# Designed miniproteins, single chains, continued (3): the designs that were tried, part 40

Each design is a single chain, and the fold is of that chain. pLDDT is the mean over its residues in the fold that is shown.

## One batch from the design tools (miniprotein)

Design m9374
Fold by ESMFold2-Fast:
Structure m9374 (fold): chain A 97 residues (1-97)
Amino acid sequence: MEELEKLIKEIEKRIEELEAKSDPQSQQMAKVGRFILEALKGSEELRELLFEAGRTGDPELVIKTAELVLETSTDPEALEGAKILLEEAKKALEAKK
């Protein structure tokens, strides 16, 4: 979709801006952005899962998306971003019993 290409370009630009900043929060957000970018460039199934996770905020969907990126991606920064989100989502899920 044309919309997908535009979204990818916007995310790439935001990642570059975050990577240019020296603060730890911006560096972590850049890695999370790399993860989102890999998910968007992945399979249609991975994109659907990412969009549903983004719409619902469901930690289980975030975990599934992150695990799939960890299985399919070769980008070290995207893998680190996936690990960050996995850890955060697992903490959120544990808080729910």
Scores: mean pLDDT 79

Design m9375
Fold by ESMFold2-Fast:
Structure m9375 (fold): chain A 90 residues (1-90)
Amino acid sequence: MKAKLLETEKKLAAEIQEELERFKKLAKEKGISEEEINEKLEKIGQEILEKYEPLAKENQEDREKGAEIVVEAYKEFKEKLEKLNKELEE
């Protein structure tokens, strides 16, 4: 179970990196500044931290539950990036 969660986390991290590269490329093509790009990414990161950091702290002694929370945070971060990329393509 733990090994599968770690594999899922690595896969999600790679997919997030691909969506980040796509976002930066699309934003530059649309004439969005690097400052605005960073601001949008920080906002998404902050929303994820505010939602999942308390849950991770409450489950600090439960490593399996903690890993599941991290996977959920990665999934939501990816979904927010995919939505942002779709909005930029319009």
Scores: mean pLDDT 78

Design m9376
Fold by ESMFold2-Fast:
Structure m9376 (fold): chain A 117 residues (1-117)
Amino acid sequence: MKEKEEKLKKIEEILRELARLAMEIADVELAIRNGDESKRPELERLVERGLRLAEQLVRLEKYMPKEYDPVLEAARKALELRERDPEEARRHLYQLGMLSLLLLAEKRRERARRAEE
């Protein structure tokens, strides 16, 4: 069904963006740890963007196969902890990005396997 395929493509786009964002967050946090305080507003913007992407992902939950469950769980935890424990929420956001990267790699492997048929 075309609509389900279009939603799955949008989900995959969100996963790619989350994976990129997790790496950018890691780079910015490393810069801040090394004394570059000018990067703090950038870190805040990246975290807020990641939380918005997590919200979009959760809204698309009904279109996701079971293999997306770990990604959805990480997204829900990041959103749940956003106000109560921002530091832990950021860790779950990083985990969300890494799980997104792994899922995208698995889907690429499956597509390659089908091409070898």
Scores: mean pLDDT 83

Design m9377
Fold by ESMFold2-Fast:
Structure m9377 (fold): chain A 100 residues (1-100)
Amino acid sequence: SSEEVEKILEETKEKLKELQEKEKASPWLIREAEDLYERLKKLVKEKGPIEAYKEFKKKSEKAKQSILNDPFLTPKEKEFLIKVLDILVETAEKIAKLSE
């Protein structure tokens, strides 16, 4: 249901904030996490849960490879961004399972 989807999204937003505080993420990393969260939320609304999960998972896998190969990111920044992507992919999967 839409109420269950909104609940999962709010729980995810709280997990991202907790991760940001625990890791003491810089402002640009916080902004990147927020942008990725809003992108997932938009995909779910525009394409529905199942297609949003497929698209977000595929894009996340490509993003992880780009992050790992980026010489300008520190190991800590890479770890943070990968954790953000993992949280969002798990969120997308949970939302997709509600629609099956």
Scores: mean pLDDT 89

Design m9378
Fold by ESMFold2-Fast:
Structure m9378 (fold): chain A 70 residues (1-70)
Amino acid sequence: MENSKAAAEVLTEKMKRASEELSEDQFLEFLRLSAQAISDVLFENKDASPEEVAKKVRETLETILAEVKA
């Protein structure tokens, strides 16, 4: 629950950035990849702290954003 909130905050931050910087097609790809990645991080890290979850989500979303921009 706390981990879900932490992940949602990072996602909101990165989605806002992506929507401002990416085309519609790139943004849809970002959303598709991000939804899967966040689900995986939350499922694998149920016992991790909210800080650890936020860090993993942020790193993963930064990688996805960079890949989609390329």
Scores: mean pLDDT 79

Design m9379
Fold by ESMFold2-Fast:
Structure m9379 (fold): chain A 70 residues (1-70)
Amino acid sequence: SDETVQKVKDLVQEVVTAELFGDKKSKEEYRQKLLTLVSKEKLDQMQEIYRQGLETSDYGTANKQIRELV
């Protein structure tokens, strides 16, 4: 559902943000919340997709790919 996609996108953003700032505790808390919605394999893929979006500033491609994994 669109609501689930939005929750996943928000949580992926929080995970990557926490990782970039070295906040290991918050990163793990957001990863655990994501694991209630997606598999570990999908979570790891989504985290990498969002990281690439940040590096390239191509958020449109990142958002589309994350949506396709939900």
Scores: mean pLDDT 85

Design m9380
Fold by ESMFold2-Fast:
Formats: C-alpha cells, structure tokens, sequence
Structure m9380 (fold): chain A 111 residues (1-111)
C-alpha cells in the first residue's frame, strides 16, 4: 500500500543515516537517508547527539505519515518495526543497538 511504502522509505532513510553516522560510509544512501544524515549532523556535536537527533526526526516523520494517511499511529509503528527488524542484520553492531532502542519505543506505540 502507499502507507506501507511511505513507512518503508522513512525506515530505510533512518537506517541508512544511522549506519552512516556510526561508520562514515554514506556512498550508497538513499536521497532521504542523506537528508536525514545531514540534518542530524548539522545540529549535533557528537555521534551520540546525532543519533538522538536522528531518532527524534524519524519518530516525528512516522507521526506525520500517520496523520497524512489518516492511519492509527499503532499501525504505522507495527509496519516500521517489521521493516527495522528486516534491515537490522545487515548493520554494524552499534547501529543494531540504536535500532533495538527505537524498536522498543515503537513497540510501546504499537499497543
């Protein structure tokens, strides 16, 4: 569905940006991932602050998708969890840790 594609695009952008913050490799990022990476880095003085900023932007993006499509945030959260879990095995251990923290927050929203 259009909703699922929008959620998947946000998840993919978030994942690509988080990996780039941890590893410095952004050569194959999506355009959305690059924009999220640059936005997080512009306001953060450390990798930790950049990841926290990226997480906030991502969660706000999911809320915006829920509003735009008239979908429950719980539905958007469930789709985001599915996509994050699918992407997690391909990431660095540090990015996987960041994914687990975000998944835990989304599981609370998916109730």
Amino acid sequence: SALDRAVDALVDGFVDAAEAIETGDYSRMTPLGRALYEAAKAVADSKEEALETLEDIFLQGLRAVAHTYGAPLSEVARRAIERLRARKPTLSPEAQEAMDRVIAKLEELAK
Scores: mean pLDDT 84

Design m9381
Fold by ESMFold2-Fast:
Structure m9381 (fold): chain A 120 residues (1-120)
Amino acid sequence: MAEETAEEVKRIVEERAKKLNTKIMQWFAEEVRRRIDEVMEQAKKDGLSEKEALIRILEAVASVAIFTALLLGKYDAANKIEKLTVEALRRIHQASPEEARRLVVEATKEILDILEEALK
């Protein structure tokens, strides 16, 4: 189940990056994919719970997005992504596995919306 969410998150990120068609967004999508793949490999080796894997997937997306925003001097976007991520993680800790999957996907889309708006 976490594997399906990881693939969906990677697909969403890649599709959004392709539409923006910038070198920074291509790098962003490749870095997110790399980090999510590392999270899923770690989850298999260490026997991480689905919720722990989902948390690490969202942290991977958020950390790359915050770094990208900071690199572009978009400090307000970086702060918005951080606040959104903290709140999403709080909700995931309290959520069922099914709701946690939905929250990771929704938070990923919101992070991408913030980055896209910052690139205007």
Scores: mean pLDDT 88

Design m9382
Fold by ESMFold2-Fast:
Structure m9382 (fold): chain A 74 residues (1-74)
Amino acid sequence: GAMAPIRKFYITETDEEYEKVIKDAKEWYKKGENVIGFFARKDNLKSLEYAREVAKKFNWEDAVKEIEKIIKEL
């Protein structure tokens, strides 16, 4: 579309933080907000790798770079 969605990027350290950001994201989508939310667990390589693939599909280069940086620091 002509308008780019608002991009939100969250890397969480605990299950509680992850559940909170997922709950917030569901609320954004339920309200029909044009938002792409990106959620990863800092301590979970599979979560980070999945998140990287999602960011690539949406051409979100900044998110891909941040995730690659975190993966390299693991």
Scores: mean pLDDT 66

Design m9383
Fold by ESMFold2-Fast:
Structure m9383 (fold): chain A 65 residues (1-65)
Amino acid sequence: IDIEKVISLLQKCMSDEEIEELISLLKSGNVEELKSLLDKIKESCPELSEYTNDQLIEALLDVSE
């Protein structure tokens, strides 16, 4: 997957603060809530629906480094 493209798309669809909240959920191990929020975001931003939740989580991990 093109992580840079996914990160750019996440930044386009969400604020930096919202991305930090998703990263916080990932770090806390709350993967089920994270996936639920990603599904809601995909409904608001159809471009993200081309990616799986696992691919979006991979991009969030890259941003958190």
Scores: mean pLDDT 78

Design m9384
Fold by ESMFold2-Fast:
Structure m9384 (fold): chain A 75 residues (1-75)
Amino acid sequence: SAAARAREAQEAARKRLLEQLAQLSQQLVQASDAYRSNPSPQNQQRFQQILQEANQVQNYLKTQQPELVKQLEAE
């Protein structure tokens, strides 16, 4: 049914967003560690770039997937 296909597409999109968020979280930790070890302009820029990307994904989740954000905040 169209409803079943829509649910599958929504779950696939959700899975992709969660994977992207997990990847960004790992990259953020690595960039933060690099910046603390060597506070160079390049390390600072990389850290800020990843923070911006993470904020964009978080804002998307809050506005377009509020139920997912609620679930993540509960854990």
Scores: mean pLDDT 76

Design m9385
Fold by ESMFold2-Fast:
Structure m9385 (fold): chain A 98 residues (1-98)
Amino acid sequence: SLEELIKKLEELIKKVNDLIRKMLEAYHQSLKEEIERLKKRIEEQNKFADEYAKKKMGKSLEELIAEYKAGNPEARSALLDIAKELQKRVEEEEKKRK
């Protein structure tokens, strides 16, 4: 009957929706875990950058960024130096993974 066909279609739609929901929940959990891993890597690189800035420039990374935003050209040069050192560190870590 038409009624039986409609009921069967509604049951199939519900099953598909439940499957999609479970897939989205798993995807969101995976993204959260990846974001946390990326945040930890950013924290490690920020710590290195701050230590490098203090050792070489006598200023914290945060202080140099603030000075750059205020229009200090010397802070720009210092930040470019830090960026080059960070890039070298990342490239060396990538070589170890290949």
Scores: mean pLDDT 77

Design m9386
Fold by ESMFold2-Fast:
Structure m9386 (fold): chain A 93 residues (1-93)
Amino acid sequence: THDEVLYGLNQQVQVAADALRADPGLPEESRREILQHLVKALTYASQGNYEKAIQSLEEAKDVVLRSRSQMSEESVDQVLTALDNAIELLRKS
């Protein structure tokens, strides 16, 4: 159901957000940019616009990938895994 998709998406976004907050090497500006894309993804998904939600998650991934050298390998893996799980969840729905 739509509510189950939103629940799963919120869980994956929370995993990503927690990993981003726990990384002391990530610049605040980059963290804010990633979090803004995650908020947009949640907003679009809540509206039933899964295509734009996926686009926002892909934009979040792009920021993570270009910030990778400033993050721990563990944080990058946790964030990218959570975002990929979120994208797959939305694509299956």
Scores: mean pLDDT 90

Design m9387
Fold by ESMFold2-Fast:
Formats: sequence, C-alpha cells, structure tokens
Structure m9387 (fold): chain A 62 residues (1-62)
Amino acid sequence: DVSKYSRTELLAMAIEAKELGGEELQREYTEMAVSLPPEAVAKVLSPEEVKAIREEVRKRVP
C-alpha cells in the first residue's frame, strides 16, 4: 500500500495516526516517508484524497 503514496500523503497519514492515538502507526508512516527517494514530490491533497487517507489509517488503528 505504501508504494501508492507520495511523501506528502505518508506524512498526512502519520499526522492522522497521531490524532487517533496510533503512535506505532505514526512512526511507521513517518519512517516510510523519510525513506522515499529525493525525487519524491510534495503533493497538495484533495478532499477525496484526505478522506481516503483517514479511512486507511482508521482501519489500522484499533
């Protein structure tokens, strides 16, 4: 799943995980974001992409 996401999306997932109390998941997404190659592009997220990110994080948080 992580291979589908830009650095911006992974960092947004980390923030969402933190808000939901998923410290472990926040760390995982942050590590994935920083491991992306230098050519990874920052992206402005649409409302629909934000919704998808929230749904993805929620299904992994208890």
Scores: mean pLDDT 69

Design m9388
Fold by ESMFold2-Fast:
Structure m9388 (fold): chain A 70 residues (1-70)
Amino acid sequence: SASSLQKQLDDVIAKYKAGEISPQEAIDQLQAIAAQARALQTQDGLKIEMEAGAWLLGLEVLLLVDRKEA
């Protein structure tokens, strides 16, 4: 459901901010969440996909420039 995907998104971001997972681990988990959100074909799914996509862009840029930003 959209609610469970939103919780998964929030959990991934919280773990990343706490330093519990790497940027690459966060990217892998966010890609899975975005794909599941897209598959819902709902307004809530689109919102979650967009939120995950924004984080993915930021984290991918971070990895490309070999930076770790909190």
Scores: mean pLDDT 80

Design m9389
Fold by ESMFold2-Fast:
Parts: structure tokens; C-alpha cells; sequence
Structure m9389 (fold): chain A 65 residues (1-65)
């Protein structure tokens, strides 16, 4: 659990940096809803790799918001 939460926090920080760089490079404003959707998708993939149930992934996602 703790290992997944740490990895999820790092993933969220990386995704945030990616969105900031994309905005700087393209001038496109990326919506908060698009960020949330992509964060959830990537957390589900991480959860699959680490053998974490979907319910736990949703719980961690809610905590990161």
C-alpha cells in the first residue's frame, strides 16, 4: 500500500510537470478535467503492474486530488 502511494505521488508530480511543459511549448491550456482523466488512467496502469485492486487505486486517486 505505502509503496503504491509513493509511486502514485511521483507519477502525479511527473504528469503535472509534463502538462506544464506542454502548455509552455504549445501554448495550449490543458483542462483540469483532462489532467484528472489522464492521472486516473495512469494510476490504473500502475495498479495493474503492482497488483493493486481497482478500489484501492480509486481511493489513492481521490486522496491525490
Amino acid sequence: MEEFRRAAEELARELEREFVLRTILTGEVISRDEYRARLRERLYELGREMGVPRAVVEEVFAELL
Scores: mean pLDDT 77

Design m9390
Fold by ESMFold2-Fast:
Structure m9390 (fold): chain A 87 residues (1-87)
Amino acid sequence: DEVEKILKKIEESQQFAAEIGREFADKFDKALVIAQKIYDEAKKEGLDWDTILKKTEEKMKKEGKSSDEIGWIKLALLSLKVQDKLA
């Protein structure tokens, strides 16, 4: 009985972690679409990284994006920068 309770808690914890992972992946994927457009334009203009982040934050605030949405977009931009450095 105690073993069954422990196994159920492990299963529930794994299901919760998977659900949180899916929600994070969805938010990241949506942010990545926006970030990719910003990153491509910034590369074309030869902008430095700090300028890209500042302009992105200012633009997103003007468009009415929440702090959380801006955070995800910044994270997506960072992932694109890392990917570019590895290529």
Scores: mean pLDDT 78

Design m9391
Fold by ESMFold2-Fast:
Structure m9391 (fold): chain A 93 residues (1-93)
Amino acid sequence: ADTPVGKAWEEILKKAEEIAKGEKDPEIRGLALMIAAAEYLGKPETAKKIKELFEQIKKEKDPEKRAKLMKELEELAAEIEKEIEKLLEELKK
């Protein structure tokens, strides 16, 4: 009854919940999911970079610099999403 795809998502979601731990902000929960996904994919350096960019964005008061940091974060999130999609396709074999 359990699919390999379902088990992978269950593990990623469990790690994301541990990272978010009681946080209700959708943006922070989204970042926790991306961090959990990067760690699940065996990319701890990518997870660290996402955390560092998020902290820089929170401290940045210049809207133009903040927009550039947000773009870098979105590019990393898109990369992780593609890697998850590739993993899920491999699990369907």
Scores: mean pLDDT 75

Design m9392
Fold by ESMFold2-Fast:
Parts: sequence; C-alpha cells; structure tokens
Structure m9392 (fold): chain A 104 residues (1-104)
Amino acid sequence: SMRELRRELVLLEAHETLGFLYLYLSKKYKTPVEEAQKGVLKGLKVAREILDRLAALGAPADFVAQLRAILDQMEQAVKDKDFERLIELELEASRLIGDQIAAL
C-alpha cells in the first residue's frame, strides 16, 4: 500500500539521520574505531532490512538497486575505516531517499 511504502521510507530517512548523528558523536568523543565500525555495521543491517521491505511493498526497482549499491559501498568504507567516504555515501543515500519520498 502507498501508506505502508511512505511509512517505511520515512523510517529509513530517520534511520539514516541517526546514522549521521552516530558518526558525528563517534568522531567528536573519539570512540574507538573498532566500536564505531561495529555500530555502523549494525545500522547497515537495519537499513538493508527496511530496504527489503520497501522492495516487497513495490518501491521502484531503480531506487532499490541504487540504494543497495550505496549500502554495499558503505559496508566497504566501514571495513576500510574510511569514515570520510562513509559520510559522503550517507549524504548520497539521504538525498536518494528524500527524492523518493518527494516523488510519492
């Protein structure tokens, strides 16, 4: 349903916003890199679960494919400890999600 699709998109947008806050606070308070990596990887798992539900609800295939590719790149950036690249990818994901919400 359109209402369920919108709800899951808004949940994903909120989740990504909290991901930005987590990275900002981790950098500001000098959270150990291993602990920050573990937190981000858990967040990516939740994002993938929301995206799978969005796909099942009929979200556009192009949107799902693009966001899945960004999440895969985010996971690689976390493994590489490239937090600057991770922030760039989170901004790209946030814009893609926002555009999809606006298109509804």
Scores: mean pLDDT 86

Design m9393
Fold by ESMFold2-Fast:
Formats: sequence, structure tokens, C-alpha cells
Structure m9393 (fold): chain A 74 residues (1-74)
Amino acid sequence: APSPEEVLERLLKALEELEKKGETDEGVINQRIGEVMREALAAGAPAAEVQRIAQKMLSLYRQGKSVEEIKEAV
């Protein structure tokens, strides 16, 4: 099962891909992050930890924080 650190890395990679594309559509962002969360959960990651990490990252991304700033905050 992926560790909290591995879940964090997977979510950061997804946000980096979205940032490189200049994606600002909330639906597309939520869909991509939701896919990563579902994959982590299917691999046996703890649901509470996956949700906590994803919510924090999405909150910061919605606030206009760069992926670099999000890495420093988590």
C-alpha cells in the first residue's frame, strides 16, 4: 500500500501536470485529482490520509499557490 509520502508525491505530480498545461477549470482539476485519489485508495492507501492530503493541496491550488509553494506547505 502507498505511504502518505507516496500519496503526496502522486498528487503533486498531478498538480504539476495541470500547472504545466495552464489548467484553471475546476471540473478538470477535480477530475484529475479524483483519479489519483481513487488509484491510491485502490492500492490500499488509508482513506482519511488520502482525503486530508488532497483537500489541503486543492485548497492551496484554489488560492492561487504554485505547485512549488504547495510542496513547501505539505
Scores: mean pLDDT 80

Design m9394
Fold by ESMFold2-Fast:
Structure m9394 (fold): chain A 91 residues (1-91)
Amino acid sequence: DPILKRLEELTKNLKEKKDPEKISNEMIELLNKLSDEEKREWVERGHEAVVTALSIKLRKFGELTDVEWELYTRAARRAAGLEEVEPVLAR
């Protein structure tokens, strides 16, 4: 998906501190082009770029849609070890 690939590229560029304001604005624009179903699917598949875009949108505007709040909260709980994680393949 071209939107997902661009979000992943922008997330990498954000970590390298290449024009963070421009990157943040583009990530929010791309996030807003995604359907609620696409946002859920990509977050559930572990696409961190979507979670990063949600975090940026929240920090910049102070608000998320109900679906975006659900996804952001679940990602935050998973990062804190409060949600079940997939078993390690090489056990």
Scores: mean pLDDT 72

Design m9395
Fold by ESMFold2-Fast:
Structure m9395 (fold): chain A 70 residues (1-70)
Amino acid sequence: EVVLSEEEKKRILEAQEHIAKMAELVAADPALEAELAELAEAGDLEAALALLAERNPEAAAHLQKALALL
């Protein structure tokens, strides 16, 4: 099993919290959620990130913070 340091565990937990907040914001907009799912299935991650930043900049900020912590 992979053993992580306490600092690494805290960083991962903070990243997970930001991802959860992003998911809540996206879930509040079913049209955005559907569009993001379509782009993800197509493998167009750049378009998905751009759409998220345009439609919900708060959710995009949470995702960016999560990625910076990982």
Scores: mean pLDDT 79

Design m9396
Fold by ESMFold2-Fast:
Structure m9396 (fold): chain A 81 residues (1-81)
Amino acid sequence: MYTALVFGLSRERLPDGTPLFSVALGEGETAEEAVRRAMEKARRENGTERENIVHVLVTGSEEALRRAAEVAGVPVERDPL
C-alpha cells in the first residue's frame, strides 16, 4: 500500500487574511493512485486546486515516486521515515 500527503493552499484563510496551508492524505495500491486520491481529497475538502499544490510526499520505491510526480505535476519526495 502507498500513502501520499498533498500540501497546498486552502481556499479558506485566517480571520486576518493569512493564507492557510492544508494537507490531504490518500492511499492506494500504487503511488499514482495514492497521489490522485490525495489530490482529489485536497480539491474536494480544502478547495486546493492543482496549481496551488506546493509539495507532495509519497511512501514507496524510486520508480513509484517518478510515476507519482508525473500525476501530481509538482515535486514529489519519498517519505523520509
Scores: mean pLDDT 71

Design m9397
Fold by ESMFold2-Fast:
Structure m9397 (fold): chain A 85 residues (1-85)
Amino acid sequence: DFGDELTMEIFRALAELYKEAKREGRKVSIEEAAKAIKEVMEKYGIEISLEEAKEMLRETLEARGISLEEFLEEQLRLIEGIKPE
């Protein structure tokens, strides 16, 4: 399913961003995460603004009642648990 593949690629991009940020001893911002989402969507031929990507991310965090860091940690665990590096 195209939608499932797109969602998984977004999760992979976010997991990779989180790994890099942890390696550097820094936190991921909403803007950095939104940029990663936008880049993946553009690769799939979907035009989306940075503000739309930020809004989607905020809505996801609010709906689940979790922080961005908790969300990214979950994505990392999911991706690493599904496939070897």
Scores: mean pLDDT 79

Design m9398
Fold by ESMFold2-Fast:
Structure m9398 (fold): chain A 96 residues (1-96)
Amino acid sequence: EKALIDKAIELLERAEEEARKALEEAKKDPSVYEQKKPGLDSILRLAREAIENARSGSKLSQAMGNAVGAAVGARRLGDEETAELFREAYKNLEAA
C-alpha cells in the first residue's frame, strides 16, 4: 500500500520534471512560449499539488483529481508521454 503511494509520487515527480523541461524548451521560441505557458504553468501547479496531497496520505482523492487535471492539460499540449505519467500515477493512487 505505501509502495503504491511511493510509486505514484515517483511518477508525479517524473511528470513534473518533464513539464518543466517542456517549459524550458518552449522558452526558445517566443510564439511557442506565449501559446504553451498558461497550460504548462497549470500542469506544474497541479503536479506540485498532487505530490503534496499524496505525501500527506490523507488527501489521496484530491491527489487523484490533480493528477487527472494535469494529464488532460498535458494531452491538450500534445505531450502524451507526460500525460501517461500522470495517468499511471492516478492508477497507483486509486489502487492504494
Scores: mean pLDDT 86

Design m9399
Fold by ESMFold2-Fast:
Structure m9399 (fold): chain A 98 residues (1-98)
Amino acid sequence: GIKPVSQINVSELPELIETYLNNPDENLGKTLGSFLFRIYLTYSHAPEKLSPKDLEALKIIKENADKFKTLINKEYELGLLSEVEKNSLLNFLEQLTS
């Protein structure tokens, strides 16, 4: 069963991405994409509202940026992200790693 976005253990994100990339599941893809996009929006528009869990997620995203780039491109390929959403998320990762 797929965990709701609010129940994701952020330390498991790299493993969940690898699981998705090896066998793409629409519900897992939507869960991962929604989680990443929520972090991106909070970071970009209301960074003061980032929770300790969100800060841990940002650290994991930064440390695993290439894996998250692969995820974003795969979700775009499968039609789960628009081109605008893909470009926004890729730019977000670039900013975190610069």
Scores: mean pLDDT 82

Design m9400
Fold by ESMFold2-Fast:
Structure m9400 (fold): chain A 70 residues (1-70)
Amino acid sequence: SKFDELLKKATEIGDKLVKELTPEQLEEASKKWLELLQKVNDVPEEDREKAFEEALKEFEEYAKELIEKA
């Protein structure tokens, strides 16, 4: 399913961040991810899959910024 593909992608991003970021940057990234997930939970059920996909995309861009600072 599309949701399974998104979960797989999230796992791959997480694995990459653990390898490339410092512990402090990982803490910051975790905080950002939780903020994005909270926004996803605030949308109607019918919109959650799309909101999760958008949150994942925003997090990928944020993660790239953190890696560049490292």
Scores: mean pLDDT 77

Design m9401
Fold by ESMFold2-Fast:
Structure m9401 (fold): chain A 72 residues (1-72)
Amino acid sequence: MSPKEELLEILKRQIDLIVKNFSSWSDEEQMEVINRSIDDQLNYNKDKLTPEQQEEIRKEALEYAEEQIKKK
């Protein structure tokens, strides 16, 4: 699995946990926590990823997050 794919899987798992554990929070509050998690993970892995890969990961993680929040 590529570093990009591994990080996306980690982020999707974190998003699932945030949506589950903070289900009583507003959609906006959940998205704030999710955005923080994305920023932290991208910063931690910045030396392993190109800028293009970082933008692709952010886009895919945010799209996944919006879908998970809508399902609650």
Scores: mean pLDDT 82

Design m9402
Fold by ESMFold2-Fast:
Structure m9402 (fold): chain A 87 residues (1-87)
Amino acid sequence: MPVRESDVELDREEALRLLEAAGLEPPPPDASPREVARKVGEALVRLLEAAGIRARVVDSRALSPTTAEVVLELDGGARLRITLDLR
C-alpha cells in the first residue's frame, strides 16, 4: 500500500491558537522548539479525537533554534507532518 504523507506549516500564532482550542496551557516563554512541538502534537491529537479521528504523535524534534517538527499517525496509517516556525 502506498504511504500518504501530508505536510503542513504553522507559525507561532497558529500554534498558540491550537493549544487554546485544545484546552492546553501556553508554553513558557523560554520553552524550547521541541517542547512547543510536543504540546502542539498533543493539542492536534485532542482536536482530531474530538472530531472522531484517532491520531498519535510518532515523532517530535527540533530542526533549528526557531523551527520544530511533529509527525502524527492517523487511523489507516496516513501520516501528517507539521513544521512549526516559531520566529
Scores: mean pLDDT 77

Design m9403
Fold by ESMFold2-Fast:
Structure m9403 (fold): chain A 73 residues (1-73)
Amino acid sequence: MADEEERQRAMEEAEAHANRVKQLQIESKYEQYKKELMETIKETERTDPSKVDAVATEKNDQIGKELEKLEAS
């Protein structure tokens, strides 16, 4: 039989690895969304500055929901 300590360590390592992969995926998606958000804001500032707040709020809400989906595995 496998040692309980070895089983616990293997589970902890597997969980730590899974958590790290998940964090890297979230960070990668966050950077992508941040870039898209900045581009959208800059374009809105050039075309109609009065809409910047509304566009930024809507885009941030969408990003938040997408990140929440990535966290909910």
Scores: mean pLDDT 76

Design m9404
Fold by ESMFold2-Fast:
Structure m9404 (fold): chain A 80 residues (1-80)
Amino acid sequence: MMKQITLELDTSKLTLDQILALVDEQLKTNDVVILKNIPEGLAAVLKSELEKRLGVETELKPSDVPGHVDLVITKKEDYK
Protein backbone atom coordinates (compact mmCIF):
# COMPACT_ATOMS: atom_id res chain seq x y z
CA MET A 1 0.00 0.00 0.00
CA MET A 2 1.44 3.41 -0.98
CA LYS A 3 2.17 5.76 1.94
CA GLN A 4 0.93 9.28 1.15
CA ILE A 5 1.17 12.60 3.00
CA THR A 6 -0.59 15.90 2.21
CA LEU A 7 1.15 19.14 3.24
CA GLU A 8 -0.41 22.62 3.35
CA LEU A 9 2.56 25.02 3.22
CA ASP A 10 2.74 28.78 3.64
CA THR A 11 4.92 29.22 0.55
CA SER A 12 5.20 33.00 1.17
CA LYS A 13 7.39 32.22 4.25
CA LEU A 14 9.49 29.40 2.73
CA THR A 15 12.38 29.53 0.26
CA LEU A 16 12.55 27.12 -2.69
CA ASP A 17 15.44 25.28 -0.99
CA GLN A 18 13.43 24.92 2.26
CA ILE A 19 10.48 23.43 0.35
CA LEU A 20 12.82 21.03 -1.50
CA ALA A 21 14.45 19.93 1.80
CA LEU A 22 11.02 19.35 3.42
CA VAL A 23 9.82 17.25 0.44
CA ASP A 24 13.08 15.22 0.45
CA GLU A 25 12.61 14.51 4.19
CA GLN A 26 8.96 13.41 3.72
CA LEU A 27 9.91 11.13 0.80
CA LYS A 28 12.09 9.10 3.23
CA THR A 29 8.88 7.79 4.92
CA ASN A 30 6.24 8.39 2.20
CA ASP A 31 5.91 7.22 -1.43
CA VAL A 32 3.73 10.23 -2.41
CA VAL A 33 3.89 13.81 -1.13
CA ILE A 34 1.13 16.27 -2.07
CA LEU A 35 1.73 20.00 -1.69
CA LYS A 36 -1.64 21.80 -1.61
CA ASN A 37 -2.47 25.32 -2.80
CA ILE A 38 0.87 26.25 -4.40
CA PRO A 39 0.87 29.39 -6.60
CA GLU A 40 1.01 28.29 -10.28
CA GLY A 41 4.28 30.14 -11.02
CA LEU A 42 6.05 28.66 -7.98
CA ALA A 43 4.61 25.18 -8.73
CA ALA A 44 6.17 25.19 -12.24
CA VAL A 45 9.64 26.07 -10.84
CA LEU A 46 9.24 23.57 -7.97
CA LYS A 47 8.20 20.79 -10.41
CA SER A 48 11.34 21.34 -12.51
CA GLU A 49 13.70 21.52 -9.49
CA LEU A 50 12.16 18.46 -7.75
CA GLU A 51 12.45 16.33 -10.92
CA LYS A 52 16.03 17.55 -11.52
CA ARG A 53 17.40 17.38 -7.92
CA LEU A 54 15.43 14.48 -6.36
CA GLY A 55 14.70 12.36 -9.46
CA VAL A 56 10.96 12.18 -8.70
CA GLU A 57 7.87 12.32 -10.88
CA THR A 58 5.60 15.35 -10.43
CA GLU A 59 2.04 16.16 -11.52
CA LEU A 60 0.18 19.48 -11.30
CA LYS A 61 -3.53 19.20 -10.43
CA PRO A 62 -6.17 21.94 -10.14
CA SER A 63 -6.47 23.36 -6.62
CA ASP A 64 -9.58 24.55 -4.73
CA VAL A 65 -8.00 28.06 -4.79
CA PRO A 66 -7.93 30.05 -8.08
CA GLY A 67 -4.40 30.66 -9.42
CA HIS A 68 -3.07 27.78 -7.30
CA VAL A 69 -2.36 24.10 -8.01
CA ASP A 70 -1.76 20.94 -6.02
CA LEU A 71 1.69 19.45 -6.71
CA VAL A 72 1.74 15.63 -6.49
CA ILE A 73 5.26 14.22 -5.99
CA THR A 74 5.78 10.48 -6.50
CA LYS A 75 8.90 8.34 -6.04
CA LYS A 76 10.19 6.67 -9.19
CA GLU A 77 10.54 2.84 -9.04
CA ASP A 78 14.32 3.25 -8.53
CA TYR A 79 14.17 5.99 -5.87
CA LYS A 80 16.89 5.40 -3.24
Scores: mean pLDDT 79

Design m9405
Fold by ESMFold2-Fast:
Structure m9405 (fold): chain A 67 residues (1-67)
Amino acid sequence: GAAEAREAGERLAERLAAQAEKLTGLPPEEVVVTVNGDTTAGATVRAGDLVLSGGASVEDLDAVLAA
């Protein structure tokens, strides 16, 4: 459901944000996170000029959480 997708998207966002911080050296305040969790678990993270994104349908939550 939507809550499960949001939770999966939040977890993906945390992983992408950590990677963006590591790659850019920017503090968390410079990392912009957008989570999509209605029917598809997904996240986009921007840190300076770096953009990272990932996602999958709720039907593939195990794959989303493994990505």
Scores: mean pLDDT 67

Design m9406
Fold by ESMFold2-Fast:
Structure m9406 (fold): chain A 83 residues (1-83)
Amino acid sequence: AVKARANVYLITPNGNKTFLGTTDVTLTPGQTVDITPSDSPFKVTFTVTKDLKPGETITLDADVLDEKGNLVGKAEVTVTVLE
């Protein structure tokens, strides 16, 4: 498992992009990661299937769920592996 920094942006149904925050995560290939910022009313999760190396950066879509677990939108997450 590798340590990474994630920058999270919410994409609303209207297409507006809103910065939610930065969080540090541990990446394991195939495991779902929770990247929900502390001030976010929505839960944000993503899964990386690629084994990433230190210094690599990827941008991918994440699922945005409400408090009931309903899919309400998508987020864009940019993940940079630390070390």
Scores: mean pLDDT 74

Design m9407
Fold by ESMFold2-Fast:
Structure m9407 (fold): chain A 89 residues (1-89)
Amino acid sequence: DKLKENSAKNAMDLALAAARAVGPELAEITEEAVKYIEELKDPEKKMQMANRLLAAAYEALRDREKGLERAKQVLEETKKLAEEEKEKE
């Protein structure tokens, strides 16, 4: 679904912009998470993870440490999803 893919890309672009405004540590984690999200074949999971990453970046604007922890969780979950999809195909 191209609409879901475009929505995910917009969410990732916004997450990167917000993360860069917070600082380099969050920016690096967010950039790595984006790479794994882009590898996801399922448009629903791609959109879900992109939106969760965006939420983490916005949370970091209010509470840097909590947003950073959430972004790390999104990165780890996305890595696991990407590996699971590779095993199934």
Scores: mean pLDDT 83

